# Designed miniproteins, single chains, continued (5): the designs that were tried, part 53

Each design is a single chain, and the fold is of that chain. pLDDT is the mean over its residues in the fold that is shown.

## One batch from the design tools (miniprotein)

Design m17940
Fold by ESMFold2-Fast:
Structure m17940 (fold): chain A 60 residues (1-60)
Amino acid sequence: MKEFVIEAKDVSTLIAAALRVIGELPDAEVRIEGMKVIVRVEDDPEKIAFVERLKKEFDK
């Protein structure tokens, strides 16, 4: 499994990121630590690419 961290600048962004991961990757492990969404996914290139794209979208 690979672990990714998505940092959110506000609570609205944090919730949006977490919900999107849960909706698109139902088999991923998602946990929240402060203003960070920690995502653990299988070593699947498609799932990894999705999380990396999502991280770029929220890292603004």
Scores: mean pLDDT 79

Design m17941
Fold by ESMFold2-Fast:
Structure m17941 (fold): chain A 74 residues (1-74)
Amino acid sequence: SEKEKLYEQGLRAIDTMSEDLGLSEEDKKKIKEEFEKKFEEAYKKSKTLAELREQMKKIMMKIANEMQKIKDKQ
């Protein structure tokens, strides 16, 4: 399904970014949990796949910012 594909794409992006930034497994887990929560909320609110894709872009931008903040605090 398109939902499953978007979810998997998000998780892969988080894995790649976490590795590149050198985040701990604990921080990576927290980021994934935040992503899962935001993605499910977006899915419940989205009426179309196009709307879900736009919400996904916003979620991934916020996730990237939070990951960078974690890196900057090291």
Scores: mean pLDDT 83

Design m17943
Fold by ESMFold2-Fast:
Structure m17943 (fold): chain A 80 residues (1-80)
Amino acid sequence: MDITLKEGATASFALPGGKATVLSATDTEIVFESDGKTYTLTGPANGFTVEGDKLILGKAGTYTLTGPGYSKTYNVTEVK
């Protein structure tokens, strides 16, 4: 999925299982549980968060969300 953001903007997406419980987080990777399934979200350092039932992307780069039978890539570009 290709996403274009204005500088300082963020994009929010619904998580596949609804509300998430974060199991581990680094600056480039968040592992979370949602609807009894474990998902891994990777991306640019300090570019993303998982909040409630949403993932929030704010930095240009490629993000990948993977889980059981699930794979989604987000390509974020920034425009001025």
Scores: mean pLDDT 82

Design m17944
Fold by ESMFold2-Fast:
Structure m17944 (fold): chain A 88 residues (1-88)
Amino acid sequence: MLEEKALKGVEYADKAEAEKDPEKKEELLKKAEELLKELEEKAKELSEEIHKLVEEGKEEEAKRLLEEKLPAAVLVLRLGAERVRERR
């Protein structure tokens, strides 16, 4: 779930902020960044699927995915990206 991965990324970023050991802090930040990249890849896949549906003439299915899945995924991705960048 995109939302779950974004929340996990934020959790790692929060733990990094609370962590006093520099080495462990860097490890947590790297984990948050890896989750952010996975979210970006999944958002791109969803965007490509919507584009294919439009090209195939399945505009109703494309609109349904855009309204139900893509806005939530994009919002969650943006929140995750902002939080991870804030920590670096």
Scores: mean pLDDT 68

Design m17945
Fold by ESMFold2-Fast:
Structure m17945 (fold): chain A 78 residues (1-78)
Amino acid sequence: AAALAEEVVAALDDPARAAELDARAQAVLRELAEAGRLDAVAEALAATAEAAGRAGLMSPEEAAALVAKYRAKAAEAA
């Protein structure tokens, strides 16, 4: 989950790799969702939002709101 979030943030930081890494990240999230691993999907999204906030890709308020939302979803799914 955290590793996937790092891959997504890295793709945003490197435009040349963005399409390739985004496609692979989406495939992993799709496989987790199909396996019923919605807790892992929610946690990966929370980690991605947190990383994006730290990288300055979104406001700290937006990042905090998304992290709280997805962490709550992960807890419900667990």
Scores: mean pLDDT 66

Design m17946
Fold by ESMFold2-Fast:
Structure m17946 (fold): chain A 80 residues (1-80)
Amino acid sequence: SKELEEILEEIKKIVEEGKKIIEESKAPEEEKEEMKKFLEELLKKAEEAIKNGDLEKAKEYLEYLKLVLERLKKLKETLE
């Protein structure tokens, strides 16, 4: 499960970075809370997959979170 532990740590870093981008953005507070909640839900689902030892599912959540982070960076540019 070392690979699962590495995936979990990477997912946590992505979620932390995403939350920081959201908090530092000029988006309305309601949108910030919705975006942060969305990231927390994805983290929770990823943690569940990792607890179940589902490596493929964990990798799917990691890739999806990477795409979400890219979209958040683009959204920040649009909202500013």
Scores: mean pLDDT 82

Design m17947
Fold by ESMFold2-Fast:
Structure m17947 (fold): chain A 83 residues (1-83)
Amino acid sequence: MEKVEEARERVRKAVLELDKLAKENSDNPEVVKLAKETHKKVEELVGEGMKALQEGDYEKAVEYYEKALEVAEKGKEEIKKLA
């Protein structure tokens, strides 16, 4: 349980940082597009993690949240390159 909660919190923080970067660069349409695409991918992975939790598969849930974190972190890096 603690690993799932920790992974979810890390995803939440990364998404907040992604949103801040996108807001600071909202005049750049490439940044806005990338932020939206990154959000969609993160939401899909978080959804899969929630389904795994409902099935009692905590290991699989952690894997999906870790993948969501990786997607969010990569999105942040790409936005920084465009800014």
Scores: mean pLDDT 83

Design m17948
Fold by ESMFold2-Fast:
Structure m17948 (fold): chain A 66 residues (1-66)
Amino acid sequence: MNGAGALAGAAAGAAAGAARGYEQGVKDSMTIGGSIGGERGGRAGALAGGGNPENGKHVGYQLGSM
């Protein structure tokens, strides 16, 4: 596992997930949406990204939108 790629994937995934959660979430659930999206996106981004931040970003965005 590449530490730099995992960090970039996790960060991009978490950011994308949180942003998406905010975008779709109602204010009442905004924090929950952002937190879940960020957590799932970060973890999935680290796994999928490895050395590819685009993969982490894409996965984070999709998980954040759920």
Scores: mean pLDDT 55

Design m17949
Fold by ESMFold2-Fast:
Structure m17949 (fold): chain A 56 residues (1-56)
Amino acid sequence: SREKRRELLLEGASESMRKMGEGISKLAEGNKEEAKKLFEEANRISEEYEKKAKEL
């Protein structure tokens, strides 16, 4: 349903933004390697939720 697609996209966006914020925090601490991993996780989360939404 449209409602489930919207919910998945919002959930994915929320989780991705959370990981992005964590990555920015790690950059501020000087931990570039951890920040990079968190940014990569944020991108993967976004991609996975977009795929799930398209399959509904």
Scores: mean pLDDT 83

Design m17950
Fold by ESMFold2-Fast:
Structure m17950 (fold): chain A 68 residues (1-68)
Amino acid sequence: ELARRVAARLPEIRQLIDEAAKELGVTLTDEEKEKIINEVVQFLLDNPEATREEIRERIKELIKKIKE
């Protein structure tokens, strides 16, 4: 199932969110992290073959949008 494949990437997504936040010099609340996770999961459902770098770029975009 596609949803199971996306769920298997959750640890990677969480790590990438933490790395991107450090790179951007921002602190994310647990609520903001959950919002980003949900958006990235939706992105992966639409793009199941997305690379690690594509996910990283999407995460950075979402962090910038949330911190506006």
Scores: mean pLDDT 80

Design m17951
Fold by ESMFold2-Fast:
Structure m17951 (fold): chain A 76 residues (1-76)
Amino acid sequence: MREQLELDINRAMALMAIAVAETLPFPEKLSPEEIENLRRMIEILRSYLPYLDEEDQKRAEEAIKKLEEEIKRAEE
């Protein structure tokens, strides 16, 4: 029961992070500081993956891929 409550809190946190990543307005060009912030968001999402259900893990992975693609586009 206690561990289940911790899982529920971690899931809520992860879903909020996913929602923020999905709704963030991406500028046409990213500054180095903005790129670093996106990398931090990716690390946060990856840290929550073990606490997510299969469907939520896919959402998190898609959010991570989107952020990685934006970083790659801005760096290349």
Scores: mean pLDDT 72

Design m17952
Fold by ESMFold2-Fast:
Parts: C-alpha cells; structure tokens; sequence
Structure m17952 (fold): chain A 75 residues (1-75)
C-alpha cells in the first residue's frame, strides 16, 4: 500500500540521518497497519545502525518489543 511504502521510506530516511526515535515511531505505525514483514526488516536495520552506539536503554527496549510484536504478527 502507498501508506506502508511511505512509512518505510520515512523510516529509512530517519535511519540515514541518525534519528532513531523517529525510525521507531514509523516502525510502530507499520505494525499498527499490519505491515509486519516491513516492520521486522526495518527493526533489524535499526538494530544494526545502533550497534556500538551510546543510545538510551529505553530505545533498545522499545525496539526489542516492536521486533517481537512484528514476529508475532507474521506467525
């Protein structure tokens, strides 16, 4: 869908600029729309992007929770 494509694009743009909070918001919206495969892919991209970076533990916890929800939606 056009909305899913737009959200995925905005999430990748946020990742490129290092705006991890915005990327999480777009991933969460993808999950709300049932776009679980796209959400999982972006969640994995975000996890790789923050590897070895000093980010808040709350951000990591939110990402892990969203990834679990995305996997649950696929199953």
Amino acid sequence: SARVEELARRAREALERGDYEAALEYIEELIRLGAYEEALELGMELMRAIKDKDVPQELVSRLVGLTIRAIGGIL
Scores: mean pLDDT 87

Design m17953
Fold by ESMFold2-Fast:
Structure m17953 (fold): chain A 84 residues (1-84)
Amino acid sequence: EEVELTEEEKKLIEEIEELIKKLVEGKISAEEAKKKIEELLSKLKKEIRELVLKGALRAVEAAAQAKGKKELKEVAEWLKELLK
């Protein structure tokens, strides 16, 4: 089942993905990433938000395991809390 996304929703998702990439690369802090991601997520519908959160969590958890960085683990835990 494909969720119909608007161009605005696609742009918000791309911005979230870019923030995750910058976090994984160490270009932004965990605090900055959380703040910006939360702001972007608030603009998405609940169903799309949950899908994006699950994707972001998998990406950040994989990066945390690969790199062992505390900041990545912190963001992964925060994303898990948002899914509850």
Scores: mean pLDDT 80

Design m17954
Fold by ESMFold2-Fast:
Structure m17954 (fold): chain A 70 residues (1-70)
Amino acid sequence: AAEKGEKLEEEARKASLEAVEHIKQGDYQAAAKHIQTFQDYVKELVSLGFTEVAERLKAEAEARLAEALA
């Protein structure tokens, strides 16, 4: 369980970073796909009981997206 949670957290973080990079490039279609991948990993984390990790990842992603769109 712990190993899967760590992997999901890392994959979710990578997906949010890829989404931000594509937004900076103006590729909103690719960004939307990475946002969907991020949301899927966050849902899996919540399913496994890692709710606090999921909340931190969402806050981090929202802050990065706000910066990219400013």
Scores: mean pLDDT 81

Design m17955
Fold by ESMFold2-Fast:
Structure m17955 (fold): chain A 65 residues (1-65)
Amino acid sequence: SAEAEKEYKKGIELLRQGKYEEAIEHFRKAIELDPDFSSAWNSLGSLLYALGKDEEAEKYFAKIK
């Protein structure tokens, strides 16, 4: 989806700027628009684990079934 790709690219740009909370929101939106968007899953998962939010990452992934 073009909209999912736009959200993902916004997330990457925000991540580069150190705006981690905003980056998480855009990665989540990309996944909501396209659940098969593996790059968005990898970026969100890595960012949440890097921030020590392991339980949040696991609960989030459980909800997409």
Scores: mean pLDDT 78

Design m17956
Fold by ESMFold2-Fast:
Structure m17956 (fold): chain A 105 residues (1-105)
Amino acid sequence: MIVLTQPASVTVKEGETVTLPLTASQDVGTKVYWFKQKPGEKPELLIRNTSTRVPGVDSRFSGSGSGTTYTLTISNVQASDAAVYYGKVYEPETVWGGGTTLTVV
């Protein structure tokens, strides 16, 4: 069984760049997705297959990583980026990370 580990909270200043880490308990290759969720809303898909930004997602969002270590990077952070960010893998099984709450100050 795969375990995905994310820090519970990260704080960043508006206008700075932030990196949100994701660690997998075993190699998950390119099978990493990143989601953004605000309270009361459905999760929004940002990044698929580790580094492919979905159409319509702001170019400030980028994904990278390999093996067991993955990151979501947000450049020029805006107050509207305050949300919970979830990593997800879908092979060999579907697993969601616990989510990182991003606070913008």
Scores: mean pLDDT 86

Design m17957
Fold by ESMFold2-Fast:
Structure m17957 (fold): chain A 74 residues (1-74)
Amino acid sequence: NADKAAELLEKAAEALRSGNIDEALQYTVEAAKLMPDVAKGVALVLQVIGDILEGNYDRAIETLRAAAEEVRAA
């Protein structure tokens, strides 16, 4: 369900905003599992991990938020 995937991505963004990296990654992976495009889901997970490793939390949050909007629109 695209709506459920989008909701999980929104929860991941909220967890990351609160500094809970482990919870954010868990929600991101769960959302990716529900996305119909496997390659897109994997790319999202890798992008979020990359942003976090570089300390770009605001970028990771925006990436998750944008992905949620895109999934809802699909």
Scores: mean pLDDT 83

Design m17959
Fold by ESMFold2-Fast:
Structure m17959 (fold): chain A 88 residues (1-88)
Amino acid sequence: TVVLRPEDFSEEDVRRLREEVVALTGGETDRDAQLAKAASVGADAAERLQRAYDLEDNGEDVALIAAALRAANEMMRLGMRVNAALSS
């Protein structure tokens, strides 16, 4: 599904999206290491991941945190694809 609604998000969705951050960063489980890896892929990926973590640290709604994590993960994938294309 490409359309997400705030009411469809749960703490389980946030957990799965965090697991995806670990996978996309090559197994990094530390927040600072994840941000450093995202920055190596692209500044936009790092900024979006930082926003997701800022929302979590401020106790914002689970749906907002999930949406921000999803956006960060999509930007990470885009950055990885762009880097691969430019290095070929």
Scores: mean pLDDT 79

Design m17960
Fold by ESMFold2-Fast:
Structure m17960 (fold): chain A 61 residues (1-61)
Amino acid sequence: GREEAYRLAREIARELVDKYGMSLSVGEIGQAVAERLRKRGYRVRVEVVSETLARIEAERL
Protein backbone atom coordinates (compact mmCIF):
# COMPACT_ATOMS: atom_id res chain seq x y z
CA GLY A 1 0.00 0.00 0.00
CA ARG A 2 0.89 3.68 0.15
CA GLU A 3 2.06 3.26 3.75
CA GLU A 4 4.51 0.55 2.60
CA ALA A 5 6.07 2.96 0.08
CA TYR A 6 6.51 5.68 2.72
CA ARG A 7 7.93 3.20 5.26
CA LEU A 8 10.43 1.98 2.65
CA ALA A 9 11.33 5.58 1.73
CA ARG A 10 12.03 6.32 5.42
CA GLU A 11 14.21 3.20 5.74
CA ILE A 12 16.20 4.10 2.60
CA ALA A 13 16.67 7.71 3.80
CA ARG A 14 17.94 6.43 7.18
CA GLU A 15 20.37 4.04 5.44
CA LEU A 16 21.69 6.92 3.29
CA VAL A 17 22.18 9.19 6.32
CA ASP A 18 23.90 6.36 8.22
CA LYS A 19 26.21 5.57 5.26
CA TYR A 20 27.03 9.13 4.07
CA GLY A 21 26.47 11.14 7.26
CA MET A 22 25.26 14.70 6.80
CA SER A 23 27.24 15.14 3.55
CA LEU A 24 24.06 14.84 1.43
CA SER A 25 21.50 17.64 1.09
CA VAL A 26 17.79 16.95 1.67
CA GLY A 27 17.28 17.17 -2.11
CA GLU A 28 20.08 14.66 -2.78
CA ILE A 29 18.60 12.26 -0.20
CA GLY A 30 15.15 12.69 -1.79
CA GLN A 31 16.51 11.91 -5.27
CA ALA A 32 18.45 8.84 -4.02
CA VAL A 33 15.34 7.56 -2.19
CA ALA A 34 13.27 8.10 -5.37
CA GLU A 35 15.82 6.18 -7.48
CA ARG A 36 15.77 3.20 -5.09
CA LEU A 37 11.96 3.19 -4.98
CA ARG A 38 11.86 3.24 -8.82
CA LYS A 39 14.17 0.19 -8.90
CA ARG A 40 11.65 -1.58 -6.60
CA GLY A 41 8.75 -0.92 -9.02
CA TYR A 42 7.35 2.40 -7.79
CA ARG A 43 6.52 5.48 -9.83
CA VAL A 44 8.02 8.37 -7.87
CA ARG A 45 7.93 12.17 -7.99
CA VAL A 46 10.22 14.32 -5.84
CA GLU A 47 9.60 17.95 -4.89
CA VAL A 48 12.20 19.89 -2.89
CA VAL A 49 10.05 22.28 -0.83
CA SER A 50 12.87 23.85 1.24
CA GLU A 51 16.46 23.20 2.41
CA THR A 52 15.02 21.01 5.20
CA LEU A 53 11.98 19.47 3.46
CA ALA A 54 11.54 17.23 0.40
CA ARG A 55 8.17 15.74 -0.58
CA ILE A 56 8.03 12.32 -2.19
CA GLU A 57 4.98 10.90 -3.94
CA ALA A 58 5.15 7.15 -4.64
CA GLU A 59 2.73 4.85 -6.49
CA ARG A 60 3.21 1.12 -6.98
CA LEU A 61 3.36 0.06 -10.65
Scores: mean pLDDT 70

Design m17961
Fold by ESMFold2-Fast:
Structure m17961 (fold): chain A 91 residues (1-91)
Amino acid sequence: MEEEIRRLLEEVQRLAGEAARARAAGDLEAAAEALRRAAELAREVARLLEELAEKEEDPERAELLRRAAEKAREAAEEVERLAEELEKQAA
């Protein structure tokens, strides 16, 4: 589980770099696609953190995991909004 979350976070960073390069090249559609994909993976990270929280017997650790999941969802929503804005600019 932790290794899976780490791999997903690395992929999110890769996609963020891809979006930055596409934006620098003036390809707003490609940048938006990369950001949408990053948002999807961030939501998956949030889902996995929630699963860890439900299986966690220590209430304090479970609460930390739930807060981490909430932060991941908030980040995903923010990235998704940026992708939508870039899509509108590309149109």
Scores: mean pLDDT 84

Design m17962
Fold by ESMFold2-Fast:
Structure m17962 (fold): chain A 81 residues (1-81)
Amino acid sequence: EELKQKADELGVEADRLAERGDPRAIPLFKEAVKLYHKAKDYKSEIGLILRAVGLALERNDQALLDAAKETASEINKEDEK
């Protein structure tokens, strides 16, 4: 429950920063996705990754796009442990 609440807060903050093109969005986005994964809230996890990809494509934000791809890869590796 605490993990999900923290992930929700970080995810909202990351989304707002990403809409502004603020690079501080990237570490918050990565943390929120990882917390959703630990909380087993896979719908919010996938939703946040897709949102980040969408924003990156709309804003031509290569750093955010790379961060979304990297975070998805890290989550897949966690499942392989």
Scores: mean pLDDT 79

Design m17963
Fold by ESMFold2-Fast:
Parts: structure tokens; C-alpha cells; sequence
Structure m17963 (fold): chain A 118 residues (1-118)
């Protein structure tokens, strides 16, 4: 329990630092920090909704960093991983909450198709 919370706090800090790097145009630093956050989050259980949510966010922003760097293939891969984590969260959600995840997943799939068409 304590190790889970500690890893979630570590990942949140890495994501915050990565977002600052991304906003400042330091895309290489942003990639490094998002990848470190994802590594930490992958050590947590696959049914931890908070970990899946943070990991999906990190993958989505990692995809944005790769797009800014012109690495379309890595951007697509990161975006597909984010969608996969949203689908995992959907499976853990109540039937009522699944509708909200369906809308989010559909939106992200449309954004992925736009990225592939670029």
C-alpha cells in the first residue's frame, strides 16, 4: 500500500516536470521524464485505476512531444498505448461510467486517425 502511493506520487512529480519541459519546448527532456513516469507506473497493478489514468495521461503527452519532434511513428505508438489504458479503465468502470469512457476513447481514436493521415 505505502509503495503504491509512493510510486504514484513519484510518477505525478515526473509528469508535472515533463509538462513544464514540454511547454518550454524542451521536447527531449519532456520525453525522458514522461518515459520515467511510465516506467514507475508500469510497476503498479493493472487494475489500479489511478495508475492507469496517470499512465494514459503520460502516454498522450509523450505522443504530443514526439509530434513536436517530428517522430510520427513514436507519436502513434504512444497514442495507441494511451487508448489501451483508457480501454482498461473502461473495463473496470460501472456501466454508467463506461459511457463516458466510450466517448473519450472514440475521441482519442479519431485523433489517432488524424495523426496517421498527417
Amino acid sequence: MEEVQKKLEEAKKLIDEAQIALMRGDYEKAVELFEKAIEVLKQLPEDDVEALSLRATAYRLLAEAYRKMGDKEKAIQAYEEAINDYEKMRKLASPEEQKRYDEAINYFKEELEKLKAE
Scores: mean pLDDT 87

Design m17964
Fold by ESMFold2-Fast:
Structure m17964 (fold): chain A 52 residues (1-52)
Amino acid sequence: DEDKFVIDLYKQGLSLGEIIYKYTEKFGKDKSVGELAEEEERIRKLIEELEK
């Protein structure tokens, strides 16, 4: 799933910006700017939880 993709990239040592970029390239093609902004915020929160 999308969350697994983000977690796998984070475990590989990719930066937040690199993760968001790769996520948008893979899942963002059919999404609006607003939807992508919501997904970016979700990814930021997911990574913050992984850093705790």
Scores: mean pLDDT 78

Design m17965
Fold by ESMFold2-Fast:
Order: C-alpha cells, then structure tokens, then sequence
Structure m17965 (fold): chain A 85 residues (1-85)
C-alpha cells in the first residue's frame, strides 16, 4: 500500500492535470492557441514530475487569464504544484 502522503500527492497531481485539460479545451474552443499551448506544456511538466516548471507555466497562465474565473483555477494549481516541488 502506498503511504498516505504518496497517495495524496498522486491525487493532487491527477486533479491538477484534469483541471488543466479542461482549461486547455476551453482555450482551444475559444481560439486562444497560446493559452492552450501553455496548458499543454504545464500538463507535460506535471506528468514528467517537473513541478517547478509546471508552477511557472501555471503562474504565466494565471497572468494571461487575469480577471477570469480560470485565472483563479490556474493560481490554485500553481500553488499546489509548488507544494509538490
């Protein structure tokens, strides 16, 4: 059995990836290719275990989406990625 901490890290990572996949789909639908590409790169970084890079990309996404509900999601994801780093 994985430790509780290991399981919590895996669940947190999976939830961030799901949130980013939704953000990427919304950006693609709206024709925002730059935001969609950054979301994809953040997902790739998370899957590679590069939490520091993922946090950086998520902060960039939050900046680009400033004033939207999606910016809050991106900021929360960046904070969680930094805690995993």
Amino acid sequence: RPSREELEREVTRAMIVIGLAVLRLIAEKEGDEETAEKARRAIDALEAGDYARAAELLEELAEELEGTEQAKVARRAAEQARRLA
Scores: mean pLDDT 76

Design m17966
Fold by ESMFold2-Fast:
Structure m17966 (fold): chain A 66 residues (1-66)
Amino acid sequence: SLPRPLLEGLVRRYAALLADPDPEVRAGAAYSLGVLRQLGAEAATAPLERALGDPHPAVRAAARAG
């Protein structure tokens, strides 16, 4: 498993991508945050909850899968 500081760094990077103008980028970021949460990155929870409110249905679906 990845060490916690590395997981936290990845969460910060993908959480920043949730502000991207491209919904494909935001959906990929939401999916990746879900994977990181399953790996124990609890910091991914708050960005995923924000992604559940995204205007694009693909982003919301990716967030629900996490």
Scores: mean pLDDT 86

Design m17967
Fold by ESMFold2-Fast:
Structure m17967 (fold): chain A 75 residues (1-75)
Amino acid sequence: DMEKRIRAEILDALARMMLAVVKLELKRNGATPEQEELLKEMEELVRELAEAAARGDLERAEELLERVRELARKL
């Protein structure tokens, strides 16, 4: 299903952009140990989302993006 694959790839791109923004903000302001731990968790979720997107697993990609957004709100 090409539509599911394309949608999953868009979610991957969004997650990677969110991670890049968070990394930039933490580098600019300095990260606390708690923020460094949350960043590591976010990086792992983004990797899992990239794998889901490569498979065209839209449902999994959506779940992972929600988790990425939740972590971004805590940072």
Scores: mean pLDDT 86

Design m17968
Fold by ESMFold2-Fast:
Structure m17968 (fold): chain A 77 residues (1-77)
Amino acid sequence: EEFDKEIEKDPNNADAYAKKGGVLLSQGKYEEAIKYFKKAIELDPNNADAYMGLAIAYEKLGKTEEAEVYREKAKSL
């Protein structure tokens, strides 16, 4: 809810998308979280929080190889 308002106010705010993804992760909405984290990365390719969020979401979905790719990307930032 709070981060939804940040996105409405500034649709180019990568941090707001990453934070929204984090909230969706905590709610178990892993596929929706991935969409928000991917949008955050699209807006800011150096957003380490979004890459780490993708790694966690893919791991929760059992996609271990994809999770490892995003985890390494987050570490390189």
Scores: mean pLDDT 81

Design m17969
Fold by ESMFold2-Fast:
Structure m17969 (fold): chain A 56 residues (1-56)
Amino acid sequence: SPLEKALDVLEKASGYTLSDEERQEILKIAEEIMKKENIHPLLAVLRAISLYEISR
C-alpha cells in the first residue's frame, strides 16, 4: 500500500528502527488520518509517527 511504502522510505531515511507492532500502530493511525483528510500518504505517515510518539 502507499502508506506502507511511505513508512519504509521514512524508516530507511531516518535510521529509526520500528518493531512490527509499532509499524502496525503507525499504519493504523495513518489510515485514519487519510480517511478524515485528503492528504498525501507521506504526510499521513509523518503525522501518524508524531501522534504515536506523543501517545507512547
Scores: mean pLDDT 77

Design m17970
Fold by ESMFold2-Fast:
Structure m17970 (fold): chain A 77 residues (1-77)
Amino acid sequence: MGRGTARVEEKPIEGDPNKVEIRLTLPVDPLLSVEESMEAYRKLLPLALQDKGYKVLKIEVKPLSADELEVTIVAEK
């Protein structure tokens, strides 16, 4: 596991208490391109959330900097 500190922020969506918005700041893997890192997170993050009992409704991955990606997930609990 890399030493990179992932930041996780979870909040309920107003008007629907069963839905949450999860924001993640994740490092770009130095062995992968930015696009490959984005694809890896698109595949792995829904699986991790399903392990916690969440149903992933939307996932958005975008570059924040050369070394960091911003991931926004809308999930239903």
Scores: mean pLDDT 74

Design m17971
Fold by ESMFold2-Fast:
Structure m17971 (fold): chain A 84 residues (1-84)
Amino acid sequence: AAARGAEYAREAAELVRQLGPGPLAEEAARRLEEAARALEAGDAATAARYAGEAIELLARLGPGPLVDAAVRRAAEAFRAAMEL
């Protein structure tokens, strides 16, 4: 569960990077990378916090196919954190 959750968080970060450079996108990608590291470390609270923060930042970017795909993967990372 944790390994797949970390994979989802990294996939979400890659999708966010495809949106191009910007402070919200860069911060969301950074939060997703931190969520992946926390999941790999078994730190459920930190992983859930970073994944949740990333979802909030992604919502501020507005709707779009890449944003929607990133949110779905970030939500899976959040779910994996809650199952730790």
Scores: mean pLDDT 84

Design m17972
Fold by ESMFold2-Fast:
Structure m17972 (fold): chain A 103 residues (1-103)
Amino acid sequence: MSMEKARELAEELREKLESEEARERARRLAEELIEQVLSLNPDTDEERKEEIRLFAELVALAEVGIENNRALELAKKGLELVLKYSKDGLLNAEALALLQRLK
């Protein structure tokens, strides 16, 4: 699934009362986002920016009640790795903000 579709669904879920159909689509998107994250092997800060975008989508889905323990655990671990290895202060700030939203 594309990043754009995940973003659009997350935004729709924030603005509307959730239907069961919308929640099922969002759960499916969370699984697809997990697979996309797992396909990334970030060695550079540009690759870590890509990974942070995927984590932001997972966080957005979690905030609207789409609970996926594997997605949340993956996002937390990945964001902590960004903070540990990134030299980009902006990436570190974005990772910290997303981790705070998961509390």
Scores: mean pLDDT 72

Design m17973
Fold by ESMFold2-Fast:
Formats: structure tokens, C-alpha cells, sequence
Structure m17973 (fold): chain A 111 residues (1-111)
């Protein structure tokens, strides 16, 4: 039920609870694009540093879909700023062209 997951992700973002960060990280892997985008938005809104390490792992997880890795990298950039630089540098060598280009763009914004 993508609609139920979408509503949950939105509500978790509005509540701002850092305890829900692991659930939102899992929703970044969802098959539904709207659910993934809502989870990414919620993680940025919460802005919790507890998301930093899981987002680094997800962005570099070669078994994860390129779209999920791309969202993890964007959320990491928004929450961690310059702390994202080492991960973004690795992603400039990613196998997916969109991930590489986005990582280069985000790195340029941090200079």
C-alpha cells in the first residue's frame, strides 16, 4: 500500500522524531518513487545527525538501486554539508552516470 507508506513518511517528517530515522532510511529503499521522495524529505526536515552514518552506508551500497543511492547522497548533503565530501568524492566514480553527475554537482556547491 504505497499510499499508506506515503502518509506515514509525511507524518514522521512532521513529527520530527529522530527515533524514526531508521524507518525513514528503510523507506528510501521502497519500490514506490513517491514513498522514497517523501522519506527523503522527512529525513531532511528532521535533520538528525543519527541519519549521517546510515545515509553514508546506503549511498555507497552497490547492492542498492541507483535512485536510492542518489537520494541518500542528497539527504546526506542537506543534513551533513561538508561532512558529506568523502562520500560524494567516492560517488563521482559510481557505475551510474546520474549518481556521478549529482555527486560532482553537490561537491561544487560545497566549494
Amino acid sequence: DPEEKLEEAIKLGEEGSKEKVPKLIELLKDEDEDVRIAAARALVKIGSKEAVEPLKELALDESADARTRLLAARVLYEIAGKEAIPVLKKLTKDKDERVKEEAKRLLKELE
Scores: mean pLDDT 84

Design m17974
Fold by ESMFold2-Fast:
Structure m17974 (fold): chain A 81 residues (1-81)
Amino acid sequence: MEELREAAEQVLRRAEALAEKLEAAGAPEAARLTREAGRVAAEALLALAEGDEEKAAELLRRAEELAARAAALVDEHLAAA
């Protein structure tokens, strides 16, 4: 449980810092997905607070998927594609 909480908190904190930087850099789609990853990570923390570790793990996987998609968009924008 603690490992899931730590991972979710990590995603949330990174999303908060990175989304503003991406928006300022002119990558609004990547910023949007990064903010969505943060929101899903916050939902994972809520699920853990409710004692639903399985739901929290599923939400964390989804948050990580959204973060990966945001990273792919950043690579795409840098490649001008």
Scores: mean pLDDT 79

Design m17975
Fold by ESMFold2-Fast:
Structure m17975 (fold): chain A 88 residues (1-88)
Amino acid sequence: MTAEDYLRKGLEALAAGDYQKAVEYFKKAIELDPNNAEAYLALGRAYLKMGDYEKAIEYFKKAIQVDPNNERARKLLEEAEKKLKEKS
């Protein structure tokens, strides 16, 4: 199974609301391709939906490190940081 296969299965799990399974698949995608910004972005989105804002921030920052021009990752990072501050 390729990194793209795991990314696809993770996105299917994310759409189904199975956030833990999505996290597992996205982590496997990253293990096979650690420079895949989309996999880091998707992993951050899964943590954001689970309410784990600290982990969401971590993975959105990793997506931006891999792809600094990823505006979606920057917007989601801002959203996660705002939600974390509201929790504090």
Scores: mean pLDDT 86

